# Ledger of designs, part 95: designed miniproteins, single chains, continued (5)

Each design is a single chain, and the fold is of that chain. pLDDT is the mean over its residues in the fold that is shown.

## One batch from the design tools (miniprotein)

Design m19309
Fold by ESMFold2-Fast:
Structure m19309 (fold): chain A 72 residues (1-72)
Amino acid sequence: SKIEQAREEAYKEIKEIIEKNKRLPSLAELDELVDKLSKRFGLSRAEAKEAVRQALGDVMLEIARKSLEKYR
């Protein structure tokens, strides 16, 4: 449950970074997010890193889906 909550929060924060900066998050921004979520949800750094990795994958799939919609 905490890992799922961290994944959902990571998804939102990654999307905000992309919307503000018009680019994918840097490795430094992802590391900062891992530290933040580890603290917030009481997860190990490895667990928080996995949540961020999964959330980044989810965001990339969403971007691909929206790109396909432009062909309609």
Scores: mean pLDDT 85

Design m19310
Fold by ESMFold2-Fast:
Structure m19310 (fold): chain A 74 residues (1-74)
Amino acid sequence: SVLDKIEEIALEMEKELEKRRAELDANNASDEERLKEMKRIYQELLKRLEPLLPQLPADQQESFLAFKKRLEAL
């Protein structure tokens, strides 16, 4: 189902996020570097989820767009 595909993408990106956070910790990265990298990973997640958006209920689509807007404002 579309929800299963979303879950697979989310789990893959979660693993990438955990790996990157560990690398940033090991390198004593600044808060600015951490924020920039987190934003990049979430933007990749949204890009991968966007093609599945038309298959979701309207309320889920609105939530996605609201999150995307908030992330872009960050």
Scores: mean pLDDT 80

Design m19311
Fold by ESMFold2-Fast:
Structure m19311 (fold): chain A 58 residues (1-58)
Amino acid sequence: SEALRKAVEEIAKANGVKNPDLELGIESIKSASKEDVINSLKALGVSEKLAEEAAKSI
């Protein structure tokens, strides 16, 4: 989804590096509950608004 792609971009920006393992991690968490997805994305440096939008797209 576009929201997940934007979340990955924000994670890369926040961490100052492109990390393929982070992208794979994001794909794995899309099968989790919406709350788990939001919390995981926020822990990775994603803004709350973008994390909520990414979770809604799953």
Scores: mean pLDDT 63

Design m19312
Fold by ESMFold2-Fast:
Structure m19312 (fold): chain A 77 residues (1-77)
Amino acid sequence: MSFDATIVEVNPLSDIVVIDKGPSNGLKVGDRVRITKGDESVEGVVVDVDAKNNLSWIRVPRGTLKKGDKVTVEILS
């Protein structure tokens, strides 16, 4: 399963990004995801979700993604 998302926040100290997709899109804590921005892709792990605001916190390699990035997210697990 894949869907489009936006990076709405980044934490440069913890290698965590927040996307505007969450549990209503099938995301749950512990899910492995592939995040694609243009021709670049990285794998991450969902570390937290907010069902009320439909947001997810994903650990990714530092510096790969920035606030405002438009990405495609694929759930791998």
Scores: mean pLDDT 82

Design m19313
Fold by ESMFold2-Fast:
Structure m19313 (fold): chain A 95 residues (1-95)
Amino acid sequence: SELGKKIDEIVEEMLRLARETGDPDLVETAEQIGRLIRQAYTAAEKGQSETARGFLGQVFTLLEGASLLHPEHREVLEEMRRKVEEIEELIRKYM
């Protein structure tokens, strides 16, 4: 779907941002976030709104944790958070 394609494009942009830091912990966190986002939109497409919200909640928890562990990557994490919020708005249209 066009929506799934847009979500995948934003996820790939987020992963590129993490990889550019050269920090393997941030890359692993970004990959976990990408998997949770894909689970969230799959749940939303099936009409499982609470399940989708649960996965999105886990994504924001991971971003908050990364911000505490990596204050040196504040700008990158803030940009990643903005991309996740954009994805949440896209998914919300299916909830």
Scores: mean pLDDT 86

Design m19314
Fold by ESMFold2-Fast:
Structure m19314 (fold): chain A 59 residues (1-59)
Amino acid sequence: GMEEAKEAAERGAKSLEAAGASEETVKAMRDGGLKGAETGDAESAQNGAVRGALAAGGG
């Protein structure tokens, strides 16, 4: 459900944090993941998070 989707998004954000990504990239990943989580699926949250991070980081 949404709870699991949120956890997936936060995991991605924390992985970026651990890798030394910028605060903007981490925030974008969380934001994208939360928007994806609106569908209630971890997959959608993960895809949203990745897209958010890529958009903020520029690739």
Scores: mean pLDDT 69

Design m19315
Fold by ESMFold2-Fast:
Structure m19315 (fold): chain A 61 residues (1-61)
Amino acid sequence: EKEEKIAELEKAKKEGLETKEQLQQKAAQDPSVKSLYDQAIAQIEALIKAYEEQIAKLKAE
């Protein structure tokens, strides 16, 4: 049960990292929309951090 939840969070974290990389590339290519991508990247980074904290908490239980 705990292992399944950790696996789901690890998958979500991986998907977040992939999305972040794509947004970083787009931000670098088009300065006119950079501010929008920067905001989205910050939100993804916060989400990844939340996943990491949840995984650590579950492993500590």
Scores: mean pLDDT 81

Design m19316
Fold by ESMFold2-Fast:
Formats: structure tokens, sequence, C-alpha cells
Structure m19316 (fold): chain A 62 residues (1-62)
């Protein structure tokens, strides 16, 4: 969980200019599809607009 949060935070910082869909794919590859929504919710205070866009993209993958 802490490792997943650190990896996801670094990924969001690195790819801020990428599309939400591309970041969603990278995030799923890093923390897995089951953990991605919880990790994004934990990061919402730091990245409010970006995490909401990625969460919406993840819902489309379902």
Amino acid sequence: SAEDLAAARALLERHREASAEDIARLLVGTVGVDRAPAVLRALEPEFPELTRAILAALERLS
C-alpha cells in the first residue's frame, strides 16, 4: 500500500501532461486494476483534477 502510493505519486508527477487514459493504463500496470481506485482516492488531495480524470478513465475500462 505505501509502496503503491509512492509509485503512483511518482507516476502522476512524471506524466501530468499525458492523457487520463494513458495514465490510467500506466497506473494499472504499476499497482493493478483492483488497487488503482483506492490509490487514486488517497492521492486526490494532492492531484484533485488529475485523479478524478483518471478515475473516470478507469471506469471506462470496466
Scores: mean pLDDT 80

Design m19317
Fold by ESMFold2-Fast:
Structure m19317 (fold): chain A 66 residues (1-66)
Amino acid sequence: PSNDQLAALGRRLAEAGFSPEQVRRVVSLVAELGEGVTPEQVAERSGLSPEQARLAVEYAREAGAL
């Protein structure tokens, strides 16, 4: 993903009530893994709930980061 797409993801996550630590972890995972990232990987590596991880992946797709 581009820096603009990652920035858009970060803003969307913050607007949705994710903490700064959660936003940083999710953005880093999306940048590292790209299109292969799953909600299960986000939950496991970021410490998010399965519901939060699913939303994070959805927001990443909306931002064009996935």
Scores: mean pLDDT 83

Design m19318
Fold by ESMFold2-Fast:
Structure m19318 (fold): chain A 89 residues (1-89)
Amino acid sequence: VEEEIKKIVEEANEEIQKIVDSLSPQDQAELDAFAQTVQNLIDNQLLSYSQARQQALTQVSLSQSAQDALEQIRKISEEAAKKILEILK
């Protein structure tokens, strides 16, 4: 169980890092600004992560490449979380 979870986390982190490493410094900065906006919305408005993310997408101007990277990272994170939950059942 622990080793299976560790493998899932490692594989997800490797995929996410590969995506981030493929981005320009400007796109990486846009992702950082987006992450800060999401965190600010959670802290100040008590929104769930999903609600904060949706609202941040209307407030932060992201390039198409930054948006594509965010979507890929989201899908990788969701799949990893799903696999971990499946093991914990």
Scores: mean pLDDT 76

Design m19319
Fold by ESMFold2-Fast:
Order: sequence, then C-alpha cells, then structure tokens
Structure m19319 (fold): chain A 82 residues (1-82)
Amino acid sequence: GAQTEQLIFLAQVLGIEVPSNLLSTGKVTGTELADLVAAILKALGASDTFANDVANYLKEKYGNNEVDADTGLNALIEYLNS
C-alpha cells in the first residue's frame, strides 16, 4: 500500500538496502521493519534515541513474526501519535 511504497522509495533515495521479501511480497519480520525504519530515520536526521525507540517498539510488538509492512507502519504511526 501507500505507506510501504513511500518507505521503499525513501530507502532507495537514501541508499538504504530494502529486504528482498518486502519488494516481492510487501511482508517483513518486525526486526527487518524495525532496522529499515531506524536506518531511514537516522538518515533523515532523527536522534539515535528516537530511532532506537521506534525500532524497539516494532521489535517488541512483532519480533521475528511476519507482518504486512502497511500493518506495521500503521501501528507505528498510532504509537507515535499516542
């Protein structure tokens, strides 16, 4: 969906590797999504503290379980708005 496409676009523009399963299926583990989002946030000038908080949220919520990237990103947006 739109959030996943935007995430992939940002990663590619910033030279950050995208997991191959995200490109082929739109699905990632919580750890893969956490590492990708944290890398993008740091590249965009976010603090290590903020990027690590975001990564830890996704890792705690999903861990090594497969999740639709749109679902994970929507959960993250809700977390950040709380």
Scores: mean pLDDT 87

Design m19320
Fold by ESMFold2-Fast:
Structure m19320 (fold): chain A 68 residues (1-68)
Amino acid sequence: MARELAAEVAARHGFPPPRSVGQILGALLTAAEEGRELPKEVIQEVIDEARKRGDTPAVEAARELLER
Protein backbone atom coordinates (compact mmCIF):
# COMPACT_ATOMS: atom_id res chain seq x y z
CA MET A 1 0.00 0.00 0.00
CA ALA A 2 2.58 2.65 1.02
CA ARG A 3 4.88 1.84 -1.93
CA GLU A 4 1.95 2.01 -4.38
CA LEU A 5 0.87 5.43 -3.10
CA ALA A 6 4.49 6.68 -3.17
CA ALA A 7 4.89 5.42 -6.78
CA GLU A 8 1.74 7.35 -7.79
CA VAL A 9 3.06 10.58 -6.21
CA ALA A 10 6.54 10.10 -7.74
CA ALA A 11 5.02 9.58 -11.22
CA ARG A 12 3.02 12.83 -10.91
CA HIS A 13 6.29 14.70 -10.29
CA GLY A 14 8.24 12.93 -13.06
CA PHE A 15 10.38 10.85 -10.69
CA PRO A 16 11.09 7.11 -11.11
CA PRO A 17 9.24 4.57 -8.92
CA PRO A 18 10.59 4.59 -5.33
CA ARG A 19 13.10 1.80 -4.67
CA SER A 20 13.98 2.50 -1.02
CA VAL A 21 12.18 3.41 2.22
CA GLY A 22 13.75 6.88 1.98
CA GLN A 23 12.34 7.41 -1.52
CA ILE A 24 8.90 6.20 -0.37
CA LEU A 25 9.05 8.68 2.54
CA GLY A 26 10.12 11.51 0.21
CA ALA A 27 7.11 10.89 -2.05
CA LEU A 28 4.68 10.69 0.90
CA LEU A 29 6.13 13.89 2.44
CA THR A 30 5.61 15.65 -0.92
CA ALA A 31 1.96 14.49 -0.97
CA ALA A 32 1.44 15.74 2.62
CA GLU A 33 3.02 19.14 1.79
CA GLU A 34 0.55 19.41 -1.13
CA GLY A 35 -2.32 18.99 1.35
CA ARG A 36 -3.09 15.35 0.56
CA GLU A 37 -4.41 13.50 3.62
CA LEU A 38 -2.33 10.36 4.16
CA PRO A 39 -3.99 7.35 5.88
CA LYS A 40 -2.26 6.56 9.21
CA GLU A 41 -2.19 2.90 8.12
CA VAL A 42 0.02 3.80 5.11
CA ILE A 43 2.46 5.75 7.32
CA GLN A 44 2.52 2.86 9.83
CA GLU A 45 3.49 0.44 7.00
CA VAL A 46 6.51 2.67 6.24
CA ILE A 47 7.50 2.71 9.95
CA ASP A 48 7.24 -1.10 10.12
CA GLU A 49 9.33 -1.61 6.95
CA ALA A 50 11.98 0.90 8.15
CA ARG A 51 12.21 -0.91 11.52
CA LYS A 52 12.54 -4.27 9.73
CA ARG A 53 15.51 -2.86 7.76
CA GLY A 54 17.10 -1.15 10.79
CA ASP A 55 16.69 2.28 9.13
CA THR A 56 16.35 4.43 12.27
CA PRO A 57 16.40 7.81 10.41
CA ALA A 58 13.51 6.60 8.21
CA VAL A 59 11.53 5.46 11.29
CA GLU A 60 11.91 8.93 12.87
CA ALA A 61 10.93 10.72 9.62
CA ALA A 62 7.82 8.54 9.21
CA ARG A 63 6.81 9.15 12.85
CA GLU A 64 7.10 12.91 12.27
CA LEU A 65 4.85 12.55 9.21
CA LEU A 66 2.33 10.56 11.31
CA GLU A 67 2.15 13.44 13.87
CA ARG A 68 1.02 15.89 11.16
Scores: mean pLDDT 76

Design m19321
Fold by ESMFold2-Fast:
Structure m19321 (fold): chain A 68 residues (1-68)
Amino acid sequence: SLSLEEINELLSEEEKKELEEKTLKRAKEAGIDPLKLEELSEEEKEIANKIVEEALEEARRLALKAKE
């Protein structure tokens, strides 16, 4: 398993930016405002958590490829 710090070291700045942009786009399409996380309903929190989990999984996949 990789820590967030290890993922950040293994990913290029371009890959980090692309993942951030994809994550923000998914949040926006789901109606989630990243500046209003405390105001989210339970259903919106579940969607937000799933988006973050999918982004972390993609980041780990990219980091593992970079480690090769």
Scores: mean pLDDT 76

Design m19322
Fold by ESMFold2-Fast:
Structure m19322 (fold): chain A 73 residues (1-73)
Amino acid sequence: MDREELDLEVNIALLDMIAGLAKSQGREEYAELFEKIRDKARELGDPEKARELVQKAIKAFNEDNLEELKKLA
């Protein structure tokens, strides 16, 4: 894998992991939004955009800001 492809896959894996974690905690709505953001990051295929999506999504999740997370999906 080239470095850009690796960076993209790492960020996609992070989004998938957080979605799984949210689902295991009963936070179904958060899990669904993280899955949508994951799919969007994969479709875009841009490591920089994927990294930005991860950072914004994690911030929204930590701030319990569901509306901000919905904007990213």
Scores: mean pLDDT 82

Design m19323
Fold by ESMFold2-Fast:
Structure m19323 (fold): chain A 72 residues (1-72)
Amino acid sequence: MELEKELEEKIRELFKAIDNGDYDKAIQHAEEAIKLAEKLREKYKNDPVLQKQLDSLIRALKETIEELKKKK
């Protein structure tokens, strides 16, 4: 589905930006990935397994943003 593919692409872009040392781009991609994951949580509110996976992903992305901000 569109949102799942878009989320996967943003996560790939996030890691590419980190590899390139472009922390501003990495933070932007992580924030966009969080937004997509939150939209997926709303869309699949009746799927407890997916809710748990998305909650874990959102937490990891938020922690990544904080780490990247410290490198700036």
Scores: mean pLDDT 82

Design m19324
Fold by ESMFold2-Fast:
Formats: sequence, C-alpha cells, structure tokens
Structure m19324 (fold): chain A 73 residues (1-73)
Amino acid sequence: SNLEKAKKLLDEAIKAVKEGNFDEARSLAQQAATLAPAEVRPLVVKAVHAINKGDKEKAIKYLEEAKKRLDSL
C-alpha cells in the first residue's frame, strides 16, 4: 500500500539524515511526500526544507512527526 511504502521511505530518509547523506535523504523524503496522505504531506515538505538547509535536527524532527502521524492513520 502507499501508506506502507511512505513509512518505509520515511524510515530510510531518517537513516540517511543521521548518516549525513542529505542528497539521498532529500530524494527519499520527496518520494514519501508523493505517496503520503494530505494529513502527513506538509510535515514531509517541512522535512525536505530542513534537509535543503542542512538542518539535521529539524529534518529528523519533521520526518519523525510525519512517521508518527502516518502510524496514527
């Protein structure tokens, strides 16, 4: 399902951010945004913005919030 795929992509994006792999994290987060429901998508977009700024802490925060929101659906 799109929810399962989005969750996997968010997990992979979080790992990539933690590893400092910002280009990979951006690609994974953008893919997750495409598959994410409307309620989750804005959090993923905020994470992409943080990744673009190199803000590791905010990127992880927004990706984890997106994952929590997705898990609550």
Scores: mean pLDDT 87

Design m19325
Fold by ESMFold2-Fast:
Structure m19325 (fold): chain A 69 residues (1-69)
Amino acid sequence: MSDEEIARKIVEEAMNEALRPFVERGEGDVKELLEQTKKLAKEKAKKMGLDSAGEMAVKMVDDVANEPP
């Protein structure tokens, strides 16, 4: 599995974890969701010893956040 595939999987898992409390309470902003996703993705990659995949995951989330319009 490539670093990109690992990064994508980490982002999906982190986003699902970050999204859960927003879905449950029915409130929150997209910026908070994306910041929490980046934090969780970095932590997951660090626990797996895959820092490069974690950096790619954070970049993927940042790219989405900064994509016009």
Scores: mean pLDDT 74

Design m19326
Fold by ESMFold2-Fast:
Structure m19326 (fold): chain A 97 residues (1-97)
Amino acid sequence: SAAAAEQALLAANRKSPVVQEVAEKLRLIGDLEDKILAILKKLEENGENTVENKIKEIEKLKEEIIKEMKEKGVPEEEIKRVEKAFEGTIERIKKEG
């Protein structure tokens, strides 16, 4: 959904700097959400959908994403924002059981 929306925005409105910036932000958020959902779905399909396993796999994804962001020279402020997003997801999983 988010990836398809990003492609549509880039194809239809690529001459607008504002639309291009929004599309880039949607792509980053969509990629993160898709990766988290893929992990959760895989754990559910394998019968390993415990809170502990979900947190462990999301923490691993967090480490991988943060490493990639640092290698690409992403500003620390953006890295901290992504870390907070992962922490929010972990707290949600803890509350949902």
Scores: mean pLDDT 68

Design m19327
Fold by ESMFold2-Fast:
Structure m19327 (fold): chain A 66 residues (1-66)
Amino acid sequence: MTEEELVEGVSRAAATVYQTHGKEAAERAIDAIVAHLKAQGYSDEFVEKVREAARKAIEEGRPAPP
């Protein structure tokens, strides 16, 4: 999986959780993914990039694809 694919996937997942289960659930999902990425050896800078992209997706209200 490329960095771009990972960022896009996490962003889409966060937006879907936000629309379905609300902001707290979406934030919890982002935290879980961030913890997993850190455990896999990704840098803090990359993890912050993923978190920002996910938050932006929530703001934009992006749904899951059909």
Scores: mean pLDDT 75

Design m19328
Fold by ESMFold2-Fast:
Structure m19328 (fold): chain A 97 residues (1-97)
Amino acid sequence: SVEELIREVAKLLGIPEEVLRKLLEKAKSLGEKAEKAFIEALKDLVDNPEVLKDPKYRKAILESLEEIGKAKTEKEVIRASTRIGEVVGLYLIEQAV
């Protein structure tokens, strides 16, 4: 469920669940594509929790979440959510040795 996803990501990031719920409400208010992009970004983090143990990647993900909180358009949420997926992808490439 989306609630379980929020709980798991909040625990991985060490932030309150309410922060992620507020971001989800923001994404929903801006459009269905924004909501889907944000949910997919959270799934990427749950599937790859090790990315959040690296301070460099953790910082990039937190900055992308802050961008979602400041977003005023559906496209801005999709862009920031896509960046989370890109950060996860870069981490996985770095581990592929």
Scores: mean pLDDT 88

Design m19329
Fold by ESMFold2-Fast:
Structure m19329 (fold): chain A 115 residues (1-115)
Amino acid sequence: SKEEEEIEKAVELFKKALEASKKKNYEEAKKYFEKMVDEFILPLIRKLKLSEDVYEQLADELVELEKAVIDYDKEKALKSIDNIIKLIEENSEESPEKELLLKILEEIKKVIEEM
């Protein structure tokens, strides 16, 4: 399905960011991470009815997740992804966009757990 293809593409970009980070290719890691966020995460977040305070908290946690990926820091990455998932779960109404976003984030979390 198109939903499965979007999940697979987001996860593949995240895996490429981690592989680049492991090789100390920090510029490539950042490019793959930012592409994942811009193409698959932010478009779904923008469709959620979030307050400005929640948007700011999500932006901060996405920055912390990027830093954790660049540093290849599993514990920090797990903390950031869990905070992102919790913010979305607790602060948005049920929608197809929320469901797809949470599926993408949970699959990314599984990749982090296998670091």
Scores: mean pLDDT 91

Design m19330
Fold by ESMFold2-Fast:
Formats: sequence, C-alpha cells, structure tokens
Structure m19330 (fold): chain A 60 residues (1-60)
Amino acid sequence: SPLEAFRRQLEADIVQAEKDLAETKKRIAETTDPYEGGLLLTVQGLLEAGIAFYRMALER
C-alpha cells in the first residue's frame, strides 16, 4: 500500500532525526565556541520542528 510505504518512511525519518538530534545536543554540550553553539542550536530547532511535523503526519 502507498500509505503503508509512506508511514514506514516517516517512521524511519523520525528515528534518524531523533538520532541526529541526540548527536546535535551532545555537540552543543561539548562546544565552547559561541558561534558553533549558535549554529548547532539552529540545527536542533530545525530537527525538533521536523520531528514534530512528521509525528503529526503519522497521526492522520
């Protein structure tokens, strides 16, 4: 089913994004450079927004 394939892809994308988010949070904790920290916080925000969007799509 195209819907089942779409749902499986979203579930896989969420798993990958959560792994990327965990790594990004680790890098934020380890950085002492405020510029790098600012870029990593931007990446964190984008990943959190993407995860929330994909989870909303799966609720349909």
Scores: mean pLDDT 86

Design m19331
Fold by ESMFold2-Fast:
Structure m19331 (fold): chain A 62 residues (1-62)
Amino acid sequence: SVEEILRAVKMHIDDLKSRGYSRETILEEANRMVDHLGKFYGLSQEEIDELKKQLEKYIDSL
């Protein structure tokens, strides 16, 4: 589900940030994960794009 994708990607973002990765690298990896998981769960492109926006805001809030 969308909530499971958000949880999984946020956990990965937290890990990458704790390891000292740049914002650009974290955003690239988050977007890659959303594309893969979104396709696996059968999300529309609009839903995938909305998840990417939410995750970018999350990264910028850390």
Scores: mean pLDDT 86

Design m19332
Fold by ESMFold2-Fast:
Structure m19332 (fold): chain A 60 residues (1-60)
Amino acid sequence: MIDEEEVNRALGLIVAAVSGLAAKDPELAQRIVDEGHRLIDEGKSIEEIKAALDALYAAG
């Protein structure tokens, strides 16, 4: 059962990650958004979501 508070925190992490990136690399920003939503749908923890988004950000 996905906690609504955790979903809101995950959405906040996605927004924070892309807010400075969309002007520099819109394709990477879109990948971060897509991956974040996928992980939320799979019920991943906030820590797992953050780690996955941080890894995508570092790879771009």
Scores: mean pLDDT 74

Design m19333
Fold by ESMFold2-Fast:
Structure m19333 (fold): chain A 75 residues (1-75)
Amino acid sequence: SDEELGRAVQEAVSKLKEEVLEQLKQGKSATLTEEVTAAGRTAKVTVKGEKKDGKDIITTTIEEGGERFTSTSLA
């Protein structure tokens, strides 16, 4: 179901975001990707952390069924 895939995606985002935040705290940029499969569907989750203009920026990209969703936030 969409709910099962959504939950698996949220768990992957949380995990990758924690790993990226740890790298940013060490002054490093990082890009991590994980493929998540639930209810016979697969989504690709990418979390990128980088420094821009003295700020730590996190970008999350979710790709599923030919669609791409991107969100950017401060770390």
Scores: mean pLDDT 84

Design m19334
Fold by ESMFold2-Fast:
Structure m19334 (fold): chain A 88 residues (1-88)
Amino acid sequence: EAKELVERVLEELREIGRLLLEALEAQLRAAGLSEEEIAARLAEAEARIERELEEARRFLEALARQPGGVERLREILEELRAANERWR
């Protein structure tokens, strides 16, 4: 259960990251950057998101081991799902 909740939270965070990368690409293109420059900046942003997701995994796993941690993970999951629904 705790492991499944951690994975579901990370899935929602990854979706947020995807939406942010899409928004960043549109912003860079509107700013008149070249395709080469856009690709380079997106690659850097994606690498940063992946590092943050790995840190989030460790945090969420630690949270799951604490009293009330599983309930907190469910709350976080509900909040992230609601956010993703609003931003779609």
Scores: mean pLDDT 84

Design m19335
Fold by ESMFold2-Fast:
Structure m19335 (fold): chain A 104 residues (1-104)
Amino acid sequence: WREKRIERTREALKRIGAPDELIEKLVSLGVFFTFNKDGKIATLIVPADKVDEVADLLGLSEEEKERIKRLDSPPFLGDDYVASHGLLLKLLEKFGVDPKEVLA
């Protein structure tokens, strides 16, 4: 299950147009997508302690990081992870992807 989730995350990032260097950094930080039954991206999951590092990889300012943190889910699964809709939208925006084409 875990390996398949990482593989699907890499495939989705490649479809978005993310370069291999960014894909491997995001995966190494524990970032992954969840998908609906139709294979569309439902949410971006980030380890709670890695949100700032992911935002830095996307080139976000401190003000953008603070706005995203306010909009993210509360920590879950023992406070280890957050669902970050803000980071997901910034990732899609960075690569010129229409959210309607890839999101659930």
Scores: mean pLDDT 77

Design m19336
Fold by ESMFold2-Fast:
Structure m19336 (fold): chain A 77 residues (1-77)
Amino acid sequence: SPEVEAQVALFEAYMEGLVDVLERNNEPHIDEIRARFEAILADFRAAAAGASPAEVNQLRAQAIEQAVQALQEAVAK
């Protein structure tokens, strides 16, 4: 649906924007963070393809939590 596609595109843009900011600021673990974020986005896109807008909201919340965990794990190394 257009609503779901808009939610997916917005979340992808936020994640890409964060990676770009971290890269410009010479984040030491940027390559690992980028790879993990790309995997999270791929999983999110696949799950969202058949989902309702309400289900996409839940999937986005889960993806955000996974992204935060990936950041914490990468910087803890």
Scores: mean pLDDT 83

Design m19337
Fold by ESMFold2-Fast:
Structure m19337 (fold): chain A 63 residues (1-63)
Amino acid sequence: SEDAHRGGLAAAEAGAAGDPAAASAAGYQMKVSGNTEGGTRAERGGRAGDSAAAEAGGLQAHK
């Protein structure tokens, strides 16, 4: 869960900063580390350029 937590923080930070590529990459890492809900949201949001969705996905794993 620590890797998923780190991915969540990275995805939330990238989403808040408006960096969709970084948010997508972090979301993928969250999925691989076992947080499929937050990771999928962050990855999809990042790939779509939806920084708010990417941030929300990252924040789920960060908590």
Scores: mean pLDDT 69

Design m19338
Fold by ESMFold2-Fast:
Structure m19338 (fold): chain A 71 residues (1-71)
Amino acid sequence: SDAARRGAEALIRAVEELGEPTLAGEAALHVVKTEPDPETAGGAVALAQEVQRRFGPLVTREQVREALELG
């Protein structure tokens, strides 16, 4: 959902400022897992792709796929 995407973006920025991008990736995945909506599946996919794009080395494709499949 848009709310989940905005929440993940805010968490990513906050954790980046603390110098902990790995935690930002985990926080983003947590938001996707807790807020996925079948009607907004495209939003969840877009969020996962954006997290992968920004933090790919710190957030694996397996983690992204797991969040999407279990949400």
Scores: mean pLDDT 56

Design m19339
Fold by ESMFold2-Fast:
Structure m19339 (fold): chain A 84 residues (1-84)
Amino acid sequence: MEEAERKKKEIDEFLEKLGKEVLEKRKKVTSAIADALRRIGEQEQKLIEAKRRGAPKEEIEKLEEERKKIAEEQVKEIKELEKE
């Protein structure tokens, strides 16, 4: 029997395992992105509502800083998932 057939089977099994790992990682990253967009959207809505009610400048600046921190934390979380 051809040695080439055994090598092909080993390569196919390796690619299948690698494919499963890539799909699992992709699912985690996609889920994290969706969650990040939802959280950022919720914070943006809070900022819009604060501006509408005429909240003090200090409160608006605090909400803008919190939005920035949430965005930064979510980007870091997604990058850490991509490195795994």
Scores: mean pLDDT 76

Design m19340
Fold by ESMFold2-Fast:
Formats: C-alpha cells, sequence, structure tokens
Structure m19340 (fold): chain A 95 residues (1-95)
C-alpha cells in the first residue's frame, strides 16, 4: 500500500538528513512527492529546481529564497552559502 511506502520513505529521509547524504535526501523526497496524489504544483517545481541545482544546470543565485532555505534544511547546502543570497526575511529563518 502507498501508506506503508510513504512511512518507509519518511524514515529513510530522516536517516539521509542525519547522515547529510544530499543525493539520497533528494531521491526520497522526489518519491514522496510522486506518491502524494494531492502534492501541490509548487512542491514538484521545488524538487525539479533542487535537482537541476545539484546536477549543475542552475546556480545557487538563480534559485528562490525558499528553494535555498529548503536546501539548507535538507543539509544539501551550508547555511553560510545560502546567506550570501538571502534577503532580510530569509536571514531571520536561517538565524
Amino acid sequence: EKEKRIKELEKKLEEAIENKDGKKVLEYLKELVELTEDAPEGARELIKNIEDYLSGKIKLEDLSDVERLTLVELGLVKKEEALKYANEEAKKRLE
């Protein structure tokens, strides 16, 4: 069942975040979004932009503040790197 797979992916995602394995974090997050029938369009776009950044197609400066904050939360980008492009509101969230 989808529910059982979602719970497995949530556990694996938490483990990947703790291990700072950004590639696995992205893989599990992408699969979770695909399994969630009600996933908003913005969530799929966020995943795509993060994937494009990690593949080198998009630069960190070309991402939105929300996308950069998500990368920091997932352990894929250091807080210091995201802060270089953050506006005042994003800086408060990273403090």
Scores: mean pLDDT 71

Design m19341
Fold by ESMFold2-Fast:
Structure m19341 (fold): chain A 95 residues (1-95)
Amino acid sequence: MVDGLIGQVTMLEGLVRRDRDSIDAMRDEMTPEEIEIEIRYYQVVIGNIQDLLKQIEALLPSASKEDQEKLEKTMKRLQELIEEIQRLIEELRRL
């Protein structure tokens, strides 16, 4: 389960990187409507990550010491991912 959560975080990080690359490639071609749709999508993604953080925090008291360390590291990665997505939203708003 913990390794599955780490895998999910790695996948989310990969998706955010691909979207950043796509935005850089299409910067001059994006319509205001497309920008609004992308911003809305990332706002939902942030909400899902926040929910996942709450779920992980609830698991900490019952987890083994080794799993607690993995979960704490995963929570830090998710918080960093929220910050990266917030920066992506700001970049989209500036287009």
Scores: mean pLDDT 80

Design m19342
Fold by ESMFold2-Fast:
Structure m19342 (fold): chain A 92 residues (1-92)
Amino acid sequence: MAAEEAAIRAGAEAVGELVELATGDREAAEEVRRLLEEAGRAYLAGDEEAARRHAERALEVVRRALGERGEEVPETEEALLEKLGELYREAV
């Protein structure tokens, strides 16, 4: 097992858990986790374009899930991650 692959899985799983807690949408959380794992693997393979596309799709899934929950959807990636962290802190 490559340490980088383990780190990618752990990171994707952690973000998926945040999405599930923030949105209550387990299917969205699983899709985000899968897309982030694919983004990480593409990045390690040197395919930065594929990595970016997978990461952008993951952010789109998060925005959709937040919108379906009636949450205000931030426009930037940084604000979106801050919103997820805020919702997670409220859930815990």
Scores: mean pLDDT 75

Design m19343
Fold by ESMFold2-Fast:
Structure m19343 (fold): chain A 80 residues (1-80)
Amino acid sequence: MSIEEVVDRLIEEAERVIRGIEEAMKRGDKDALDKYVSQARNLLGDLDVAINAAIAANDWELYKRLVETKERIERAIKEA
């Protein structure tokens, strides 16, 4: 219900997807990798919306957590 709960879920989903990419890469599972990369790209859009909301709220700590999470997803996609 709070924006903080929504952000916590987004970070949880990001961690799950990053792990999915890493495990798919280790297995050489191209179908799983494509699925997780697609999910990661969708999460980047959701994170951009959340980042803008944090900026509007002047919530620096929330902004930092979201930007760090976005950078980790972008790195995982680039390495895939």
Scores: mean pLDDT 84

Design m19344
Fold by ESMFold2-Fast:
Structure m19344 (fold): chain A 68 residues (1-68)
Amino acid sequence: LTPLEKEVLLLAAEGKTIDEIADYLGDRPAVEAAVKRLEARGLVEVSDDGKITLTDEGIKLVNEIKKK
């Protein structure tokens, strides 16, 4: 994962939506691209209302990132 993808994944693990993460990081196109890459990797699922849900693999990876 890139540093941006890690940050987005951690913020999604806190229950933030795409809009909330984009506001926090200040770069909506980069956040949307990072979310799309995380979804393509099977680490998150995005609902029709923009809510991000971590998969089991996403949760495992968040735990690995938090250890470092």
Scores: mean pLDDT 82

Design m19345
Fold by ESMFold2-Fast:
Structure m19345 (fold): chain A 73 residues (1-73)
Amino acid sequence: MRPVVLALAVYAKLTGDPEGALRRAERLGLSPEELEELKRLIKMSDEELAKLLRQEYERTGLHHFDVMAEKLK
């Protein structure tokens, strides 16, 4: 999945605003498939999402830096 989808899921969890994250995704022009993936990630527990984050940046490295950059905006 694209780093932006994962970053928006983290944003939803940190702010407690899943509806805001979904509206932001729609404004960014995410595909219907990416919106469904985002909805699935938002439904995960904080622990499940944290495990997925660790797996993704261990595999790619990119998700770690992209997620950190979004948090620092």
Scores: mean pLDDT 70

